# Designed miniproteins, single chains, part 60

Each design is a single chain, and the fold is of that chain. pLDDT is the mean over its residues in the fold that is shown.

## One batch from the design tools (miniprotein)

Design m2064
Fold by ESMFold2-Fast:
Structure m2064 (fold): chain A 75 residues (1-75)
Amino acid sequence: SLLSQILELLGEASRAAKEEGVEEEVRKANGEILDALRRGDYARAIEIAERLAAVAPPKVAEIARRLAETIRQLS
């Protein structure tokens, strides 16, 4: 399901964040994305993922791009 894919991508982002030294930034972004999704605010969840993709190191950025695209399929 799309939800299972989103949860897996959030986990991948957390793992990549440890390697790339951005654990706090990704923890905050993941929490905000989950809160937005719980409220049905898909536009905000996509915005947060796209912002993360724009500023994060390469591994986190790629996962964040995939996350934004997967969330777009919910809207």
Scores: mean pLDDT 89

Design m2065
Fold by ESMFold2-Fast:
Structure m2065 (fold): chain A 92 residues (1-92)
Amino acid sequence: KKELIEQLKKTLENLRKAAGAGDVDATLKYADEAIALARQLAKLGVPGASDTANLFQKIKENIEKTKDDPFGLEVALAMGIMASSVIIKELE
């Protein structure tokens, strides 16, 4: 449980860095990892983990939908950065 939380923090930090660099493929990879880790934490009964998984699923979908829209992509990546920063602060 604690190890999965630390892995999620590291994955979200990597996602934030990738999104800040405009690396769409790396951002999507880290979003997938964050979703998987959050779902594992949800199975272990961690409060908010299911909401975290759903949040990053939506962020991933928005990034995928906006790949050909430079403005929309910038907004989607910024949302990923903001969400990652908030969740990192709230994790134990």
Scores: mean pLDDT 83

Design m2066
Fold by ESMFold2-Fast:
Structure m2066 (fold): chain A 78 residues (1-78)
Amino acid sequence: MPEKPEDALERFREAMERAKELIEKYSGKVLTDEEKKEIEQAIKDLRRAVSDAYDQLTPEEIAEANELIKKLEELLKN
């Protein structure tokens, strides 16, 4: 793919923002099947973005991404 180094970091930042948005939007709410599917997709996107940008990420960014993934997984249990 014609992937620039900056594109991997941009996708990572977009995936992080999406994860934060979903956590804020759905925290403490009973989720529909469509909303659960949206969260599952966000988890997949963030995991892929971390993998693709791994060599360019700080330990702090990786830790933040893992915490967001954990919070999204917790939303799916509610």
Scores: mean pLDDT 81

Design m2067
Fold by ESMFold2-Fast:
Structure m2067 (fold): chain A 56 residues (1-56)
Amino acid sequence: PELSTAQVARWLGISPSAASRLRRTDPELVRQRLLEAALAAVPEDVRDQAAPFLSP
């Protein structure tokens, strides 16, 4: 599913304008930060169960 610039800004704690610029200049950094934010939003039990699958 696609995330809007507003959702990206909210998850990273920055303005929508800053999120839009960051997506243009460094999309991989935005993707990594979103993954971190999504992982932090899950319950610790789910995070612990997923830990073995997050490591290569």
Scores: mean pLDDT 64

Design m2068
Fold by ESMFold2-Fast:
Structure m2068 (fold): chain A 105 residues (1-105)
Amino acid sequence: RPVFPGETPQSPILAAIEAGMRDFIARSPRKELLERLLRRLTEEEEAALSEPVASLPDILGYAENTGSDIELLVEAIVKAVSDLTKDPELVEEVRAHLEEMIAAM
């Protein structure tokens, strides 16, 4: 992905989470529902951020410097999914996947 100097804030972390969630969704029996939820969430988040997506190395560098912000972003995503679906099983699956992504960073 192209990177613009000085334009690295929150959108790189969102892109990393989106990529991980897409892998989780592709392996889920509830793929269609999860893809719809992810699409809606990322559309709303992208509108709020209004910034170019950075490369993966920049995302990892940002994650190392803002570990607490990643945890807050994960909590916000889990809350948004909970508000959209009200399905506790689906919410737990999303939370577990995001926790695995954080552990891998």
Scores: mean pLDDT 51

Design m2069
Fold by ESMFold2-Fast:
Structure m2069 (fold): chain A 94 residues (1-94)
Amino acid sequence: DELLQDYLEARELAERLLKEGVAREISLEELFEIIRERWKDKAKEEEIEEIIEELKKELEKNGFEETVLVGETEDNKVFFVFLPKEEKIEELKK
């Protein structure tokens, strides 16, 4: 099952990034604040809030954790890693 493999790879990547000190765990609320701040000059507030609501729904629908990993690359770009819940991984193994 390709989805199971992708979810396991995401968890492995997250563990590696945390171990290396390259990323830190933040709440979804902190993630949404980062999105609002970065996009405030590029999109209307209503459009940003619609994107956030769609992201919330997709994360809940696909069984992702209420926390996310955030880190910075060497060129000062911010990246995020979304974590599938262990319960969702176990469901995919059935």
Scores: mean pLDDT 77

Design m2070
Fold by ESMFold2-Fast:
Structure m2070 (fold): chain A 75 residues (1-75)
Amino acid sequence: MDEAEAEFRKGVQAALAGNIDEARAHFDRAVELAPPPLAESIRAAGDKVLAGTEAGNPLQGIRDGIAAANEVLRA
């Protein structure tokens, strides 16, 4: 769990720096390290962060990612 969170944080930092490929690699690693349903939550959040970064609005991507993660975990 803690290692998955650390990798997810690195992915967010890479996305904020505009390093999309590096961000994706860290999100993939976080998903690999996390147990279900947390892995599904991380994937949903990571996808939104990457989409926001590609659109030039990484902060909105982070907000959308938090909402998506909460939706998965509360379903």
Scores: mean pLDDT 81

Design m2071
Fold by ESMFold2-Fast:
Structure m2071 (fold): chain A 57 residues (1-57)
Amino acid sequence: DLEQIEKLSRDSLLGMADLYEELGVDQEVVDTLRDGSSSLEGTNIAVTQAILLIQKS
């Protein structure tokens, strides 16, 4: 259950990073999403940071 959620979260972050890069979102946001895809803790931090950066934009 948790392993499946982690995999889906990582896959979603990678897809989201690719989409944001194509849309011209700041490289900092893209890098944060990609870095987060390597771990669950990193994923949670990356999502929070990305949301805050996007909301400021």
Scores: mean pLDDT 67

Design m2072
Fold by ESMFold2-Fast:
Structure m2072 (fold): chain A 120 residues (1-120)
Amino acid sequence: NEVIELLIKKLLEYILKNSTDEELRKKIEEAYKKLLENPTKENVLAFLRLALTALAELTKEGKISEDTFIEAAAILMYYAVTVHGVPLEEVKEILREVLEEHGLEHLFEEALKRYEELLK
C-alpha cells in the first residue's frame, strides 16, 4: 500500500502543478484530505471524480497524452477498488460520466483494460 500511496501523491502533485483551474485544485486537495482522514466510499468516489475530471481537462488541453490519461485513470481505479474496496461498477460509472462530459468516451475501454492488467 505504501507504493500505491506514493503513486497517488505523485499523480496529485502533477495535477496540482499543471491544472490552471484553481477552484478544481482546491476541491481536489480538500477531497484527498477528507479521504485520508475518513476513507468512506463517498469520500473515495468524490476524490476519484475530481481527479479524473482534472486529468480529462489536461488531456483535452493537450497537456497530457491519451496514453498518460489511460495509465493515470487505471491507477486511480486500482486505488478506489483494490485499496479502498469500492465496487468496480460504481468506479466504472464515474469514469464513464467524466469521459462523456469531456468527449473522451473512446478512452473508457482502454482505461478499464489497463486497470485489469494492474491486477495481474
Scores: mean pLDDT 89

Design m2073
Fold by ESMFold2-Fast:
Structure m2073 (fold): chain A 68 residues (1-68)
Amino acid sequence: SAMDEEIERAIAEIERLIREYAEETDPEKKQQIFNEILGIVARAAARWPEERLRAFLARVEAISREAL
C-alpha cells in the first residue's frame, strides 16, 4: 500500500540519518541531523494512524539501540 511504501521510505531515511549522526564529530552538524530525525518523527505522529506510528517508533528505537 502507499502507506507501507511511505513508512519504508521513512525508515530508510531514519537509518541513513542515524548512521550520519553516529559518524559525525561536529556538534553543530550532529544537532542538525538530530533535528532532521525529530522532523521525520513529528510528521509521522501528525499524519499516521496510532498503530502504524507505534510500529514505526519501535523500529526506530531498535535501529537507534543497534547503531548508537
Scores: mean pLDDT 88

Design m2074
Fold by ESMFold2-Fast:
Structure m2074 (fold): chain A 62 residues (1-62)
Amino acid sequence: SPELQAAAELLSQVGDANLETARALLELLKSLGEDTVRALLEAQTGDPALAERVVALLRRAL
């Protein structure tokens, strides 16, 4: 998925992330919802704007 690839590339800018990381976050989004995934990404990256961009890409991958 182009959206999953884009999410993986954004995450790779702040840590060791790959397509499996993006796919795991997509499954977490399906299970716990976008607010939870956004909060986790904000906590891990320290970048609320990056977290929102990643969540938006994961939402489009659904």
Scores: mean pLDDT 83

Design m2075
Fold by ESMFold2-Fast:
Structure m2075 (fold): chain A 71 residues (1-71)
Amino acid sequence: AKSGLDVLKEYAKKLGKKRLTREEAIEALQEAGFSRGTAERIVEIGEKLGLDENGLFSPEQLYEAASAAGM
C-alpha cells in the first residue's frame, strides 16, 4: 500500500510538475482516496493556513494541509 504522501508525489510526477494548481491538488487528493468535497476542504484549509506558494501546492504542503484538516 502507498502512503498518502507517496500518492500525491506520484500524481505531481505524472503531470511533470513540482507544484500543483488548486484543481490539480483536488485531483491528487482524490487519487489519495479523499472525496472531492473533502479534497476541496483540505485545499481551502491549506490556503487559509498559508501553506500554498502563489496558489501552488507541493505534495508535502498538501499532506500538511490534510493533517491540519484532521485527515
Scores: mean pLDDT 83

Design m2076
Fold by ESMFold2-Fast:
Structure m2076 (fold): chain A 77 residues (1-77)
Amino acid sequence: MEIDKEIENIRKFAEELESKGYVEEAARLKLLADRIETLKDIYDRETDPEVKAGIRKQINDTLEEAKKLYEEVKKKL
């Protein structure tokens, strides 16, 4: 899973939105990216496969939330 690449893509899109005046939506995307980054750090430190599976699900759920916000904002551009 290229989580680092997904985080970077979200941050880049947030910067584009901020430059276009969509400051609130940009802040929301940055918050989601920060959450994914924190979950990934916990995931990388965890050795229990069951706990890792739970964290991976949370990462995927947060990525889907970011994708939905991206699609919603893209319709307004």
Scores: mean pLDDT 82

Design m2077
Fold by ESMFold2-Fast:
Structure m2077 (fold): chain A 100 residues (1-100)
Amino acid sequence: SAKEEEERELIGNIIEELKELIEKLKKIKDKNKALQLLQEFKDLLQDFLERNGDLLSEEAKKAVEELIKDLQNAVDNNSSIEEMIKMLEEHKEKLEKLYK
């Protein structure tokens, strides 16, 4: 349906931004810069949910909300870059499984 196609496109865009963030983190040596990128991505996801949350299935909305929580936890707990990458890769796989 048109609504399912719109949700796939919206979540697909989040998956692509998540992939880009993972690749950026693999190249970063500065932990403070890595934490800033996580904070910026969290803010982007919060704005995304405010604008598009009503267009998402409950499962897709919950997956994005769980990613936001894990991003905040990584910032608050001053996670290592390796831990950040692992967490983001796990959420990428979860989001990809919503439509595969």
Scores: mean pLDDT 87

Design m2078
Fold by ESMFold2-Fast:
Structure m2078 (fold): chain A 87 residues (1-87)
Amino acid sequence: MEEAREKAIKEVLEELKKRHPDMSKEEEEHAREQIEKLIDEEKEQAEAILAELEAYEAEHRASMTPAQLETLEFSKRVAELLLEVKK
């Protein structure tokens, strides 16, 4: 459901923006893409998504802003929660 998906993305983004109110539009768009990816891949791919996010962090960490790093950590936490529910 497109509406339920958009609502979930918005709620996660609003929580992230509360922690980084000065987040740029580019950083917000990157955050949205990571959240959408996690939701779209569902529980069955949570482990693969987590591994991909960890690999992305390892490759790009030195060039990431603090807001991008928190977005990545938040995305990793969402993947971990999906994995816990799958158990």
Scores: mean pLDDT 67

Design m2079
Fold by ESMFold2-Fast:
Structure m2079 (fold): chain A 99 residues (1-99)
Amino acid sequence: MVMPSRSLMLILGGIAAISVGDYEGAAELFSKAAEESKDPVEKGEALLLEGKALLKNGDYEGAIEKARKAIELLEEAGGSEELIEEAREVLKEAEEKLK
């Protein structure tokens, strides 16, 4: 598609925020992307990206919550095994940080 969706624009903004070390701002943008996403796979991907940003920001409880929700949506909606495994890796890393 030649016109980016609102959710895609928010994802690109979040990626840009990560590139400058603004993990809190990235998490907020990815959260909005998840809300704006009408496709469950896109929503799951946005939640995965939000979880990754929260993990980098030191919000391990938030990262666990978003990663679990991303796994659930991606498994239910037929998301790729690659995205599901990335979400599982975020979950595992966040749980390890809380030990």
Scores: mean pLDDT 84

Design m2080
Fold by ESMFold2-Fast:
Structure m2080 (fold): chain A 96 residues (1-96)
Amino acid sequence: GKLNESLLKKDLQEAIDKNDDDKIADVLSKLAYVEFTKGNYQTAKDYLETAKKLNPKSPAVKSIETFFYNLTGDKSLIIPKVKKEKISNEELKKFL
């Protein structure tokens, strides 16, 4: 089915309010997919980089990253190796 951006943003707000880093990473990965389908590759990459910082071992991040690479052949869409990082609710709310 089509990913609903409004529902994803609602899910993101709820995950932020619960301080659920794994859920935030999952929802940001889905928002990255939505932005990628619009042709907004830099925004999609920014969402994936943030998701990877919240959960570097996220299966959702890896799946979306692999999907972007397979469609474009562009290795610049592979998110660089990052360490787990604490991201403030204020920074996360910029994606809403």
Scores: mean pLDDT 77

Design m2081
Fold by ESMFold2-Fast:
Structure m2081 (fold): chain A 79 residues (1-79)
Amino acid sequence: MKEEIDKLRKEADEHFEEADRYLEESNELDRKAQELLREGNMEEARRKIMESASKTVLAIGHISRGLSLKKQADKLEKS
């Protein structure tokens, strides 16, 4: 049982680490988009904005899975 709880917590942590990575990538793309907008490069800025949005969606997916795994571990620990 402790082995199963530890495995679920580790998997949750891995999902949160992936989410953080995608959010960092999204923030970098947003910063780059702002620079491109200041330079008048609207077409390239739009591409960076769309890519940033895609990374945010991936991050949300990982957060959702991580939270689900953490909730499962907490339930097993209470049992």
Scores: mean pLDDT 87

Design m2082
Fold by ESMFold2-Fast:
Structure m2082 (fold): chain A 99 residues (1-99)
Amino acid sequence: SLADEIAEAIINGDLGKALTLMARAVREGRVDEAREGIDKAYEELKKKATTPEQKEAIDRLYQDLRDFLEALERYVRGEKLPDPALQAIVDTLLAELEK
């Protein structure tokens, strides 16, 4: 599933692939699968974390990915993103999916 592909990309540290798959999920109306993938990756990474620093890094990554997904959803709804840099990243990823 798309959720499993997103989870695998995150777990393997391939954030470029993860963000591209998340953008595709939003483009295809499959946002719930992107959320599932992020949640699955978070649970697996938390199980493997052995230090407080690793746990904190995983918590930050989880929040960043969730915030990015929310930004993608807002953009697709026609809402203006408050951060112009985030808007530019979203525009770039969605344009790549049209190829």
Scores: mean pLDDT 78

Design m2083
Fold by ESMFold2-Fast:
Structure m2083 (fold): chain A 62 residues (1-62)
Amino acid sequence: SLVDDMLLQLQQVANDPNVSLDEFKSIADAALRWAESHLSPEQYQQLKQRIEELLKQREEKL
């Protein structure tokens, strides 16, 4: 699904050592802004929760 593809891409970006935390935040913000206008509220919440988890995990592993 589109949401599953987005989640996979975000996970790959979050785990890429060549992508900075600030760059990941910018990508995540753009994804959430797009999702708010194009996805259902349920899909938006799923994406938002996953992004928040990935951000927390990345900050804790620094």
Scores: mean pLDDT 82

Design m2084
Fold by ESMFold2-Fast:
Structure m2084 (fold): chain A 64 residues (1-64)
Amino acid sequence: MITPEEREKFRRFARAAHELIKRKGRVPSVDEVAQAAGLTKEEVERVAKRIAGVDPETILKLLG
């Protein structure tokens, strides 16, 4: 149902989010995570919705 490409993009997002939370000690913005993951904001929003069924801001709040 999800493509290998979408899974790879979500892995990049998750890795970047985890690292930024650890290093900054705060919940990063979607733009910060997208930049760190080498993705556009639109790509991050698309894969978060398709894989997790929620917006990326919600995922970041749950991780922080």
Scores: mean pLDDT 80

Design m2085
Fold by ESMFold2-Fast:
Parts: sequence; C-alpha cells; structure tokens
Structure m2085 (fold): chain A 81 residues (1-81)
Amino acid sequence: MPSLEELIAELKALEPLLSPEARARLHAIVDAMRAHEGTPLAQGLAAAMAEAVRALRAGDLAGAETYLRVAHGELQRYLAE
C-alpha cells in the first residue's frame, strides 16, 4: 500500500483526466483523508482512492468516477451524522 502522500501525489498527477465535478469530489476526499487520518473513514477513503488510481491507469475513467462518487457519498453520510 502506498503512503498517504504517495497516493495523493498520484491522484494529483491523474487529476487532469477527471471531469470538474470529479475533481471537486477528489479534493473533498483528500481533505477528509488528511483531517481524519488513522480513522476507519480515512482508511476506507484511501482504499477507494487506490482503486480509482488503478482504474485511471487502466484507462477506465467510468470506473474511477464511480469510486470517487461512492467515496464522496460515504463522506457526506459521515458529515451528516
């Protein structure tokens, strides 16, 4: 598993492949991973982002956007509680 900083650096490099809406979700998820580091929430977000990176590297933009949408939905539910 890459470090949090290695994962964030990879996401930044691949960010130009994403829609503006997906980039906004990515920024929210990255901020949450930093703010909640060491929690199950941050671990789940990091796992989803690692899958998004794999999808983007494979050229699967739809798969990557799905991982971002699901992770962002999880974050929004956590913040609503």
Scores: mean pLDDT 81

Design m2086
Fold by ESMFold2-Fast:
Structure m2086 (fold): chain A 59 residues (1-59)
Amino acid sequence: GKTTAADARAELAAAEAAVADPSMPLVNQKMLLMAAIVTAELAGDEATAERARALLESL
């Protein structure tokens, strides 16, 4: 199926949960944020992509 904005938001939610988890390795947090960026770009959801990039830059 086509990648959707709902898929992008789900990936961002998973990445945000990982960033909030102090036991999560930094490399895993960054990988989840990169996955959210790629999914958002494929979905054309620029707002979700920008949010994920901002979180990645804050790490």
Scores: mean pLDDT 85

Design m2087
Fold by ESMFold2-Fast:
Structure m2087 (fold): chain A 72 residues (1-72)
Amino acid sequence: LEKKGEELRKRLEELEKRFVDAYQARDVEELSKIREEAKETAKVAEQMGDRELAEKARRLANVADKAIAALS
């Protein structure tokens, strides 16, 4: 469980970095992918009982959704 949580945390960190780059590039397609991957990360974190990670992933998905709306 701890090792899988670490992998999910690293995945979320990479998604956060990708979000900043995609937003600066105004890449709506990449932001859409980040949103979906963040939603999936949140579901997996919930299944593992990692509520903090699930909450962070949901926040990223919401921020990506708002960014898509702002750029579209």
Scores: mean pLDDT 82

Design m2088
Fold by ESMFold2-Fast:
Structure m2088 (fold): chain A 74 residues (1-74)
Amino acid sequence: MSADEIKEEALKRLEEIAKEKGLSEEETKRLVDGFNKYLDLLIEAYKQGLLSLEQLRQAAESILKEVEEELKKK
């Protein structure tokens, strides 16, 4: 799996979580935009050799879990 594929899969899963929680289009867009920017930083670190592909995947999974827990709180 490439870094771009990890990003696409993570963003798709985030959108699904937002829809399951009944977020508005505006809330979903803000959440997706924020996560997209974070993933871009991780991909740049990967391109610079600072992260492995496995570490990139693990970081994306960690953020998805944090977002899911935050949305369950409210």
Scores: mean pLDDT 80

Design m2089
Fold by ESMFold2-Fast:
Structure m2089 (fold): chain A 76 residues (1-76)
Amino acid sequence: SAAAVERAARAAVELAERRGEATPAEIAKFAHDAGGSEGGAVGAAVHDVVKSRGRETATPEDVREAAEAVIRAARA
């Protein structure tokens, strides 16, 4: 559901902001703990953003961008 996606996305952003950076796997786990199976979609989107930029860790900006994309897709 869109609400579960939003919970997962919020959790992912909060984790990245607290750490300054996090791996896509760490973000996926934390998002899943908050939003259930929708956390996988958030984690996958973060992975794609990070890989497209040639990095192994996500910044808070990367996670916000990925989260916004997943939320838009869930509402479509």
Scores: mean pLDDT 81

Design m2090
Fold by ESMFold2-Fast:
Structure m2090 (fold): chain A 74 residues (1-74)
Amino acid sequence: MSEEEKAELEYEVLKGMGLIALSVGKIANDPSVIEELLKLIEEEVERFIKEHPQLAEKARAFLDELKAEAQAIA
């Protein structure tokens, strides 16, 4: 597997984690739970960007979309 293919796979895992967190927050219907889950995802996105700076733009765009969806729920 190429380094690029591995980075893309790790990005897909990150996206999956973010979507699961958003789903949990939506089910809980509690703004404080959504806020804490977003903080955890922001930390994971920052770690991913440090490992794969070439995908930083995509990772930040994903985080921005998650924040927008969370704001619509809260």
Scores: mean pLDDT 80

Design m2091
Fold by ESMFold2-Fast:
Structure m2091 (fold): chain A 73 residues (1-73)
Amino acid sequence: SELAREIARELHIIAGEIDEELGDKAYAAGDLEKAKAYYEAALGNYKAALGEDDPRTQAVAAKLAEVKKQLGL
């Protein structure tokens, strides 16, 4: 059961890293809506794996907040 939880945690981290990278690429391309969607997915994955207080989760939350601000949200 503990091993299964660690595997699930690692998969969430990998998914979050992929989503964050895709979000960063979309942001660099000026596609703010796509960047928002990927950063929301990355944030969800990092929260599940690392919790809200993890610096990586906080960094993605800050990226998402910046994109939302640029979208007028």
Scores: mean pLDDT 91

Design m2092
Fold by ESMFold2-Fast:
Structure m2092 (fold): chain A 56 residues (1-56)
Amino acid sequence: MLTREELGRFFVAAAKAGLVDPTDPAQVALAREIARSMDPETATPERFVEALKAAL
């Protein structure tokens, strides 16, 4: 499972890419679900952004 700091960096990357509205609980919940499904050893902000694009 990603650390709180790693999740923060991933959310910043997703918001910067325009993929997540931090005020929408449903989008935040989806983003957290995707982050939890990622392998922590290979998880990067870039891979997280691509996983979000694939899920949307």
Scores: mean pLDDT 73

Design m2093
Fold by ESMFold2-Fast:
Structure m2093 (fold): chain A 83 residues (1-83)
Amino acid sequence: SLLERALKLQKLAADMYFNPEKYTKDQMRELAEEVVRLLREAGLDDLAAKVARLVDYELEHNQLQSLGALVLHAAQFLVQHLR
């Protein structure tokens, strides 16, 4: 289900946020892209577009801690929306 995928993503996003040294920039990008994909599947197109723009900005400026926080907060919001 979409909720099960969102819950799994939230756990991965939390691990990435608290243990960023375990993750490459490419793995962080992949997780961010998955969050955007699930937001679109949930019908949250405006939020997905906003998150995608912020992801691109943070990756371009190498703000990986901010990226981690963004991905975690977006995943948490998605889980709450689907409950």
Scores: mean pLDDT 89

Design m2094
Fold by ESMFold2-Fast:
Structure m2094 (fold): chain A 86 residues (1-86)
Amino acid sequence: MDWSPYYDFPDSSVRWDVDIIERNRDDIFQMIRDTLIDMGFSPNVADRSAQVGVDTMVDMVRTQDIGFGTLMGRSLRTAYRYARSQ
């Protein structure tokens, strides 16, 4: 597995639940979106891909007990893969 700063966020001891993610949904969306734009994706692709990333984070926290860094890294990887498919 090749480590990349885009995919691996520092793990937090803070556990995120659905309510915390939903309260911070816009901030998480902007963080993923801005990262994809910095990587050279168009705003339209970044917007759709960031939405996929956020929805993935919500689904993961509902079904898995994982830390924020891992949630964010996996959500960003999912958003990136979606962006590349466009």
Scores: mean pLDDT 73

Design m2095
Fold by ESMFold2-Fast:
Structure m2095 (fold): chain A 98 residues (1-98)
Amino acid sequence: SSMLERARRLIEEAEEHLKKAEEALEKGDIESAAKHLTEAEILASLAAMLLSIEKKYSEELSEELRELEERLREVIKRIQELRKKLLEADPNVKFNVK
């Protein structure tokens, strides 16, 4: 698979974990929300690395690369907003992968 295909899968998985984190927070399940948020952060970081490598070695910015960079920016924004909400709900919340 190309680096863009791998980055797309990582972004899709991060989006899924963010949805689960948001749903868990709505239910008051802070532990589950923090777990899914941490997974999304790891996946987003890996996707950012792959997109950075692709951008460095590409002659031109492809439409797919731009699409994935925009989706990743939205994921990072949602991560930041959700992390803030979790810390407001429980200042002692743990952001650990099990």
Scores: mean pLDDT 85

Design m2096
Fold by ESMFold2-Fast:
Order: structure tokens, then C-alpha cells, then sequence
Structure m2096 (fold): chain A 86 residues (1-86)
């Protein structure tokens, strides 16, 4: 995944934060972070601000939220879904 631009769904949660760290460790570029929890996402977004990441607050199960995430990063290579299933 080195050099790939990645959108992370569920980025405010434990799994999403872990996925973002693993992607960065492997040389990927994390470009957009998505989560329904605005406070957790704001905190994570501040940590990643030096990398120029975009943040989107919304439910990743909502097609409109997914469409906004893709529109914010039209050059993204892949999406990692780390959001809880239920």
C-alpha cells in the first residue's frame, strides 16, 4: 500500500485509528477520515492535521456520507472500512 491514497471509515474508533497507523507505517497516504462521532473525529483530525487530512462527520452506512467522502478525495486509491458493523 506504499504511495496509495486511502480513505478511512470509522476513523474515530479504536479499529479506525489502528488501521490509519498501520497504513501510515506501510507508506500509505491517509487523505480522508470519516466517523459519526464528531468529538473523536475532531481529536484524531487534529493529530493528523500536519499531513493535510480531510475530516467528514457522518454515518458511513449512509450512501450520502460515502459520496461526500469520495467527492472530498476523488484521487483516492482505496477505502478502508473500520466502522463497527452494528
Amino acid sequence: VAGKKVIVYGAGGRKGQQAALELLAQGAEVVTLVDIDEEKLAFVGRVYAPLGVKVIVGDVRDPETRARALAAAPDADLVVDAAPAS
Scores: mean pLDDT 77

Design m2097
Fold by ESMFold2-Fast:
Structure m2097 (fold): chain A 86 residues (1-86)
Amino acid sequence: SPHFRALAERLLKSLEWNIGKGKAALAAGDTATAKSIEANLKSQIDLMESLIARGEAQGSLSPAEIERMRKAIAEAEALIEEIKAA
């Protein structure tokens, strides 16, 4: 549905925004901000995985849309590991 797709796009944009903030905090050595962003990324990954599962079950997301969302999850997971290593 258009509403469900809009929700997925909003979450994707929010996830991409937090990825950017986390990368900036890590580059600046701001560990406190990076750890705060890690918590937000984990929450958004869980929400995104929930939306993917719903979209797959209902056929409401295309394979291309799911792939785009999964790439964002992978980038966020990689950033979480970088924050943990800092």
Scores: mean pLDDT 86

Design m2098
Fold by ESMFold2-Fast:
Structure m2098 (fold): chain A 84 residues (1-84)
Amino acid sequence: SEREELARLAAYAEELAAYFEELARRSKNPELAELLRRLAEAYRRIAELVAAAESLAEAEAAMRPVAEAAEPVLERARELLEEE
């Protein structure tokens, strides 16, 4: 069901948030650690929005601005990871 799909998406976003937070804790680069913490916060917010949504379309619309705001953070983190 759509509700089960929303629950799985929310759980996945929470797992990604935890993953980025753990990477931030282990990072030796303070700039990268800060970017990873911002990504963790963004995915935690996405999980909240998806969990509160009544449909996949609503979830997509709600998370879109958070995902778009996270894009430059992801790009900068990727650049730092490619350097090392």
Scores: mean pLDDT 87

Design m2099
Fold by ESMFold2-Fast:
Structure m2099 (fold): chain A 68 residues (1-68)
Amino acid sequence: GPRMYPVDHTLLDDLDDAQRAEVGAFLGKHYPDVDLSSREALNALASYILAEGGELAAELRALLERLR
């Protein structure tokens, strides 16, 4: 079957609206063609990046640690 990445549908639920906007701005710089207007899309893309690993995942983890 198709490879499914683990999506944490609640990954960013601990963040307030301003903190989620900061994550959205970070992700939008790297994925300008992705619609990040919904909480669901933001959680899905963040989960995907963290699952893939690499430099972008490390930067996202550092941002989330700073916001939390």
Scores: mean pLDDT 73

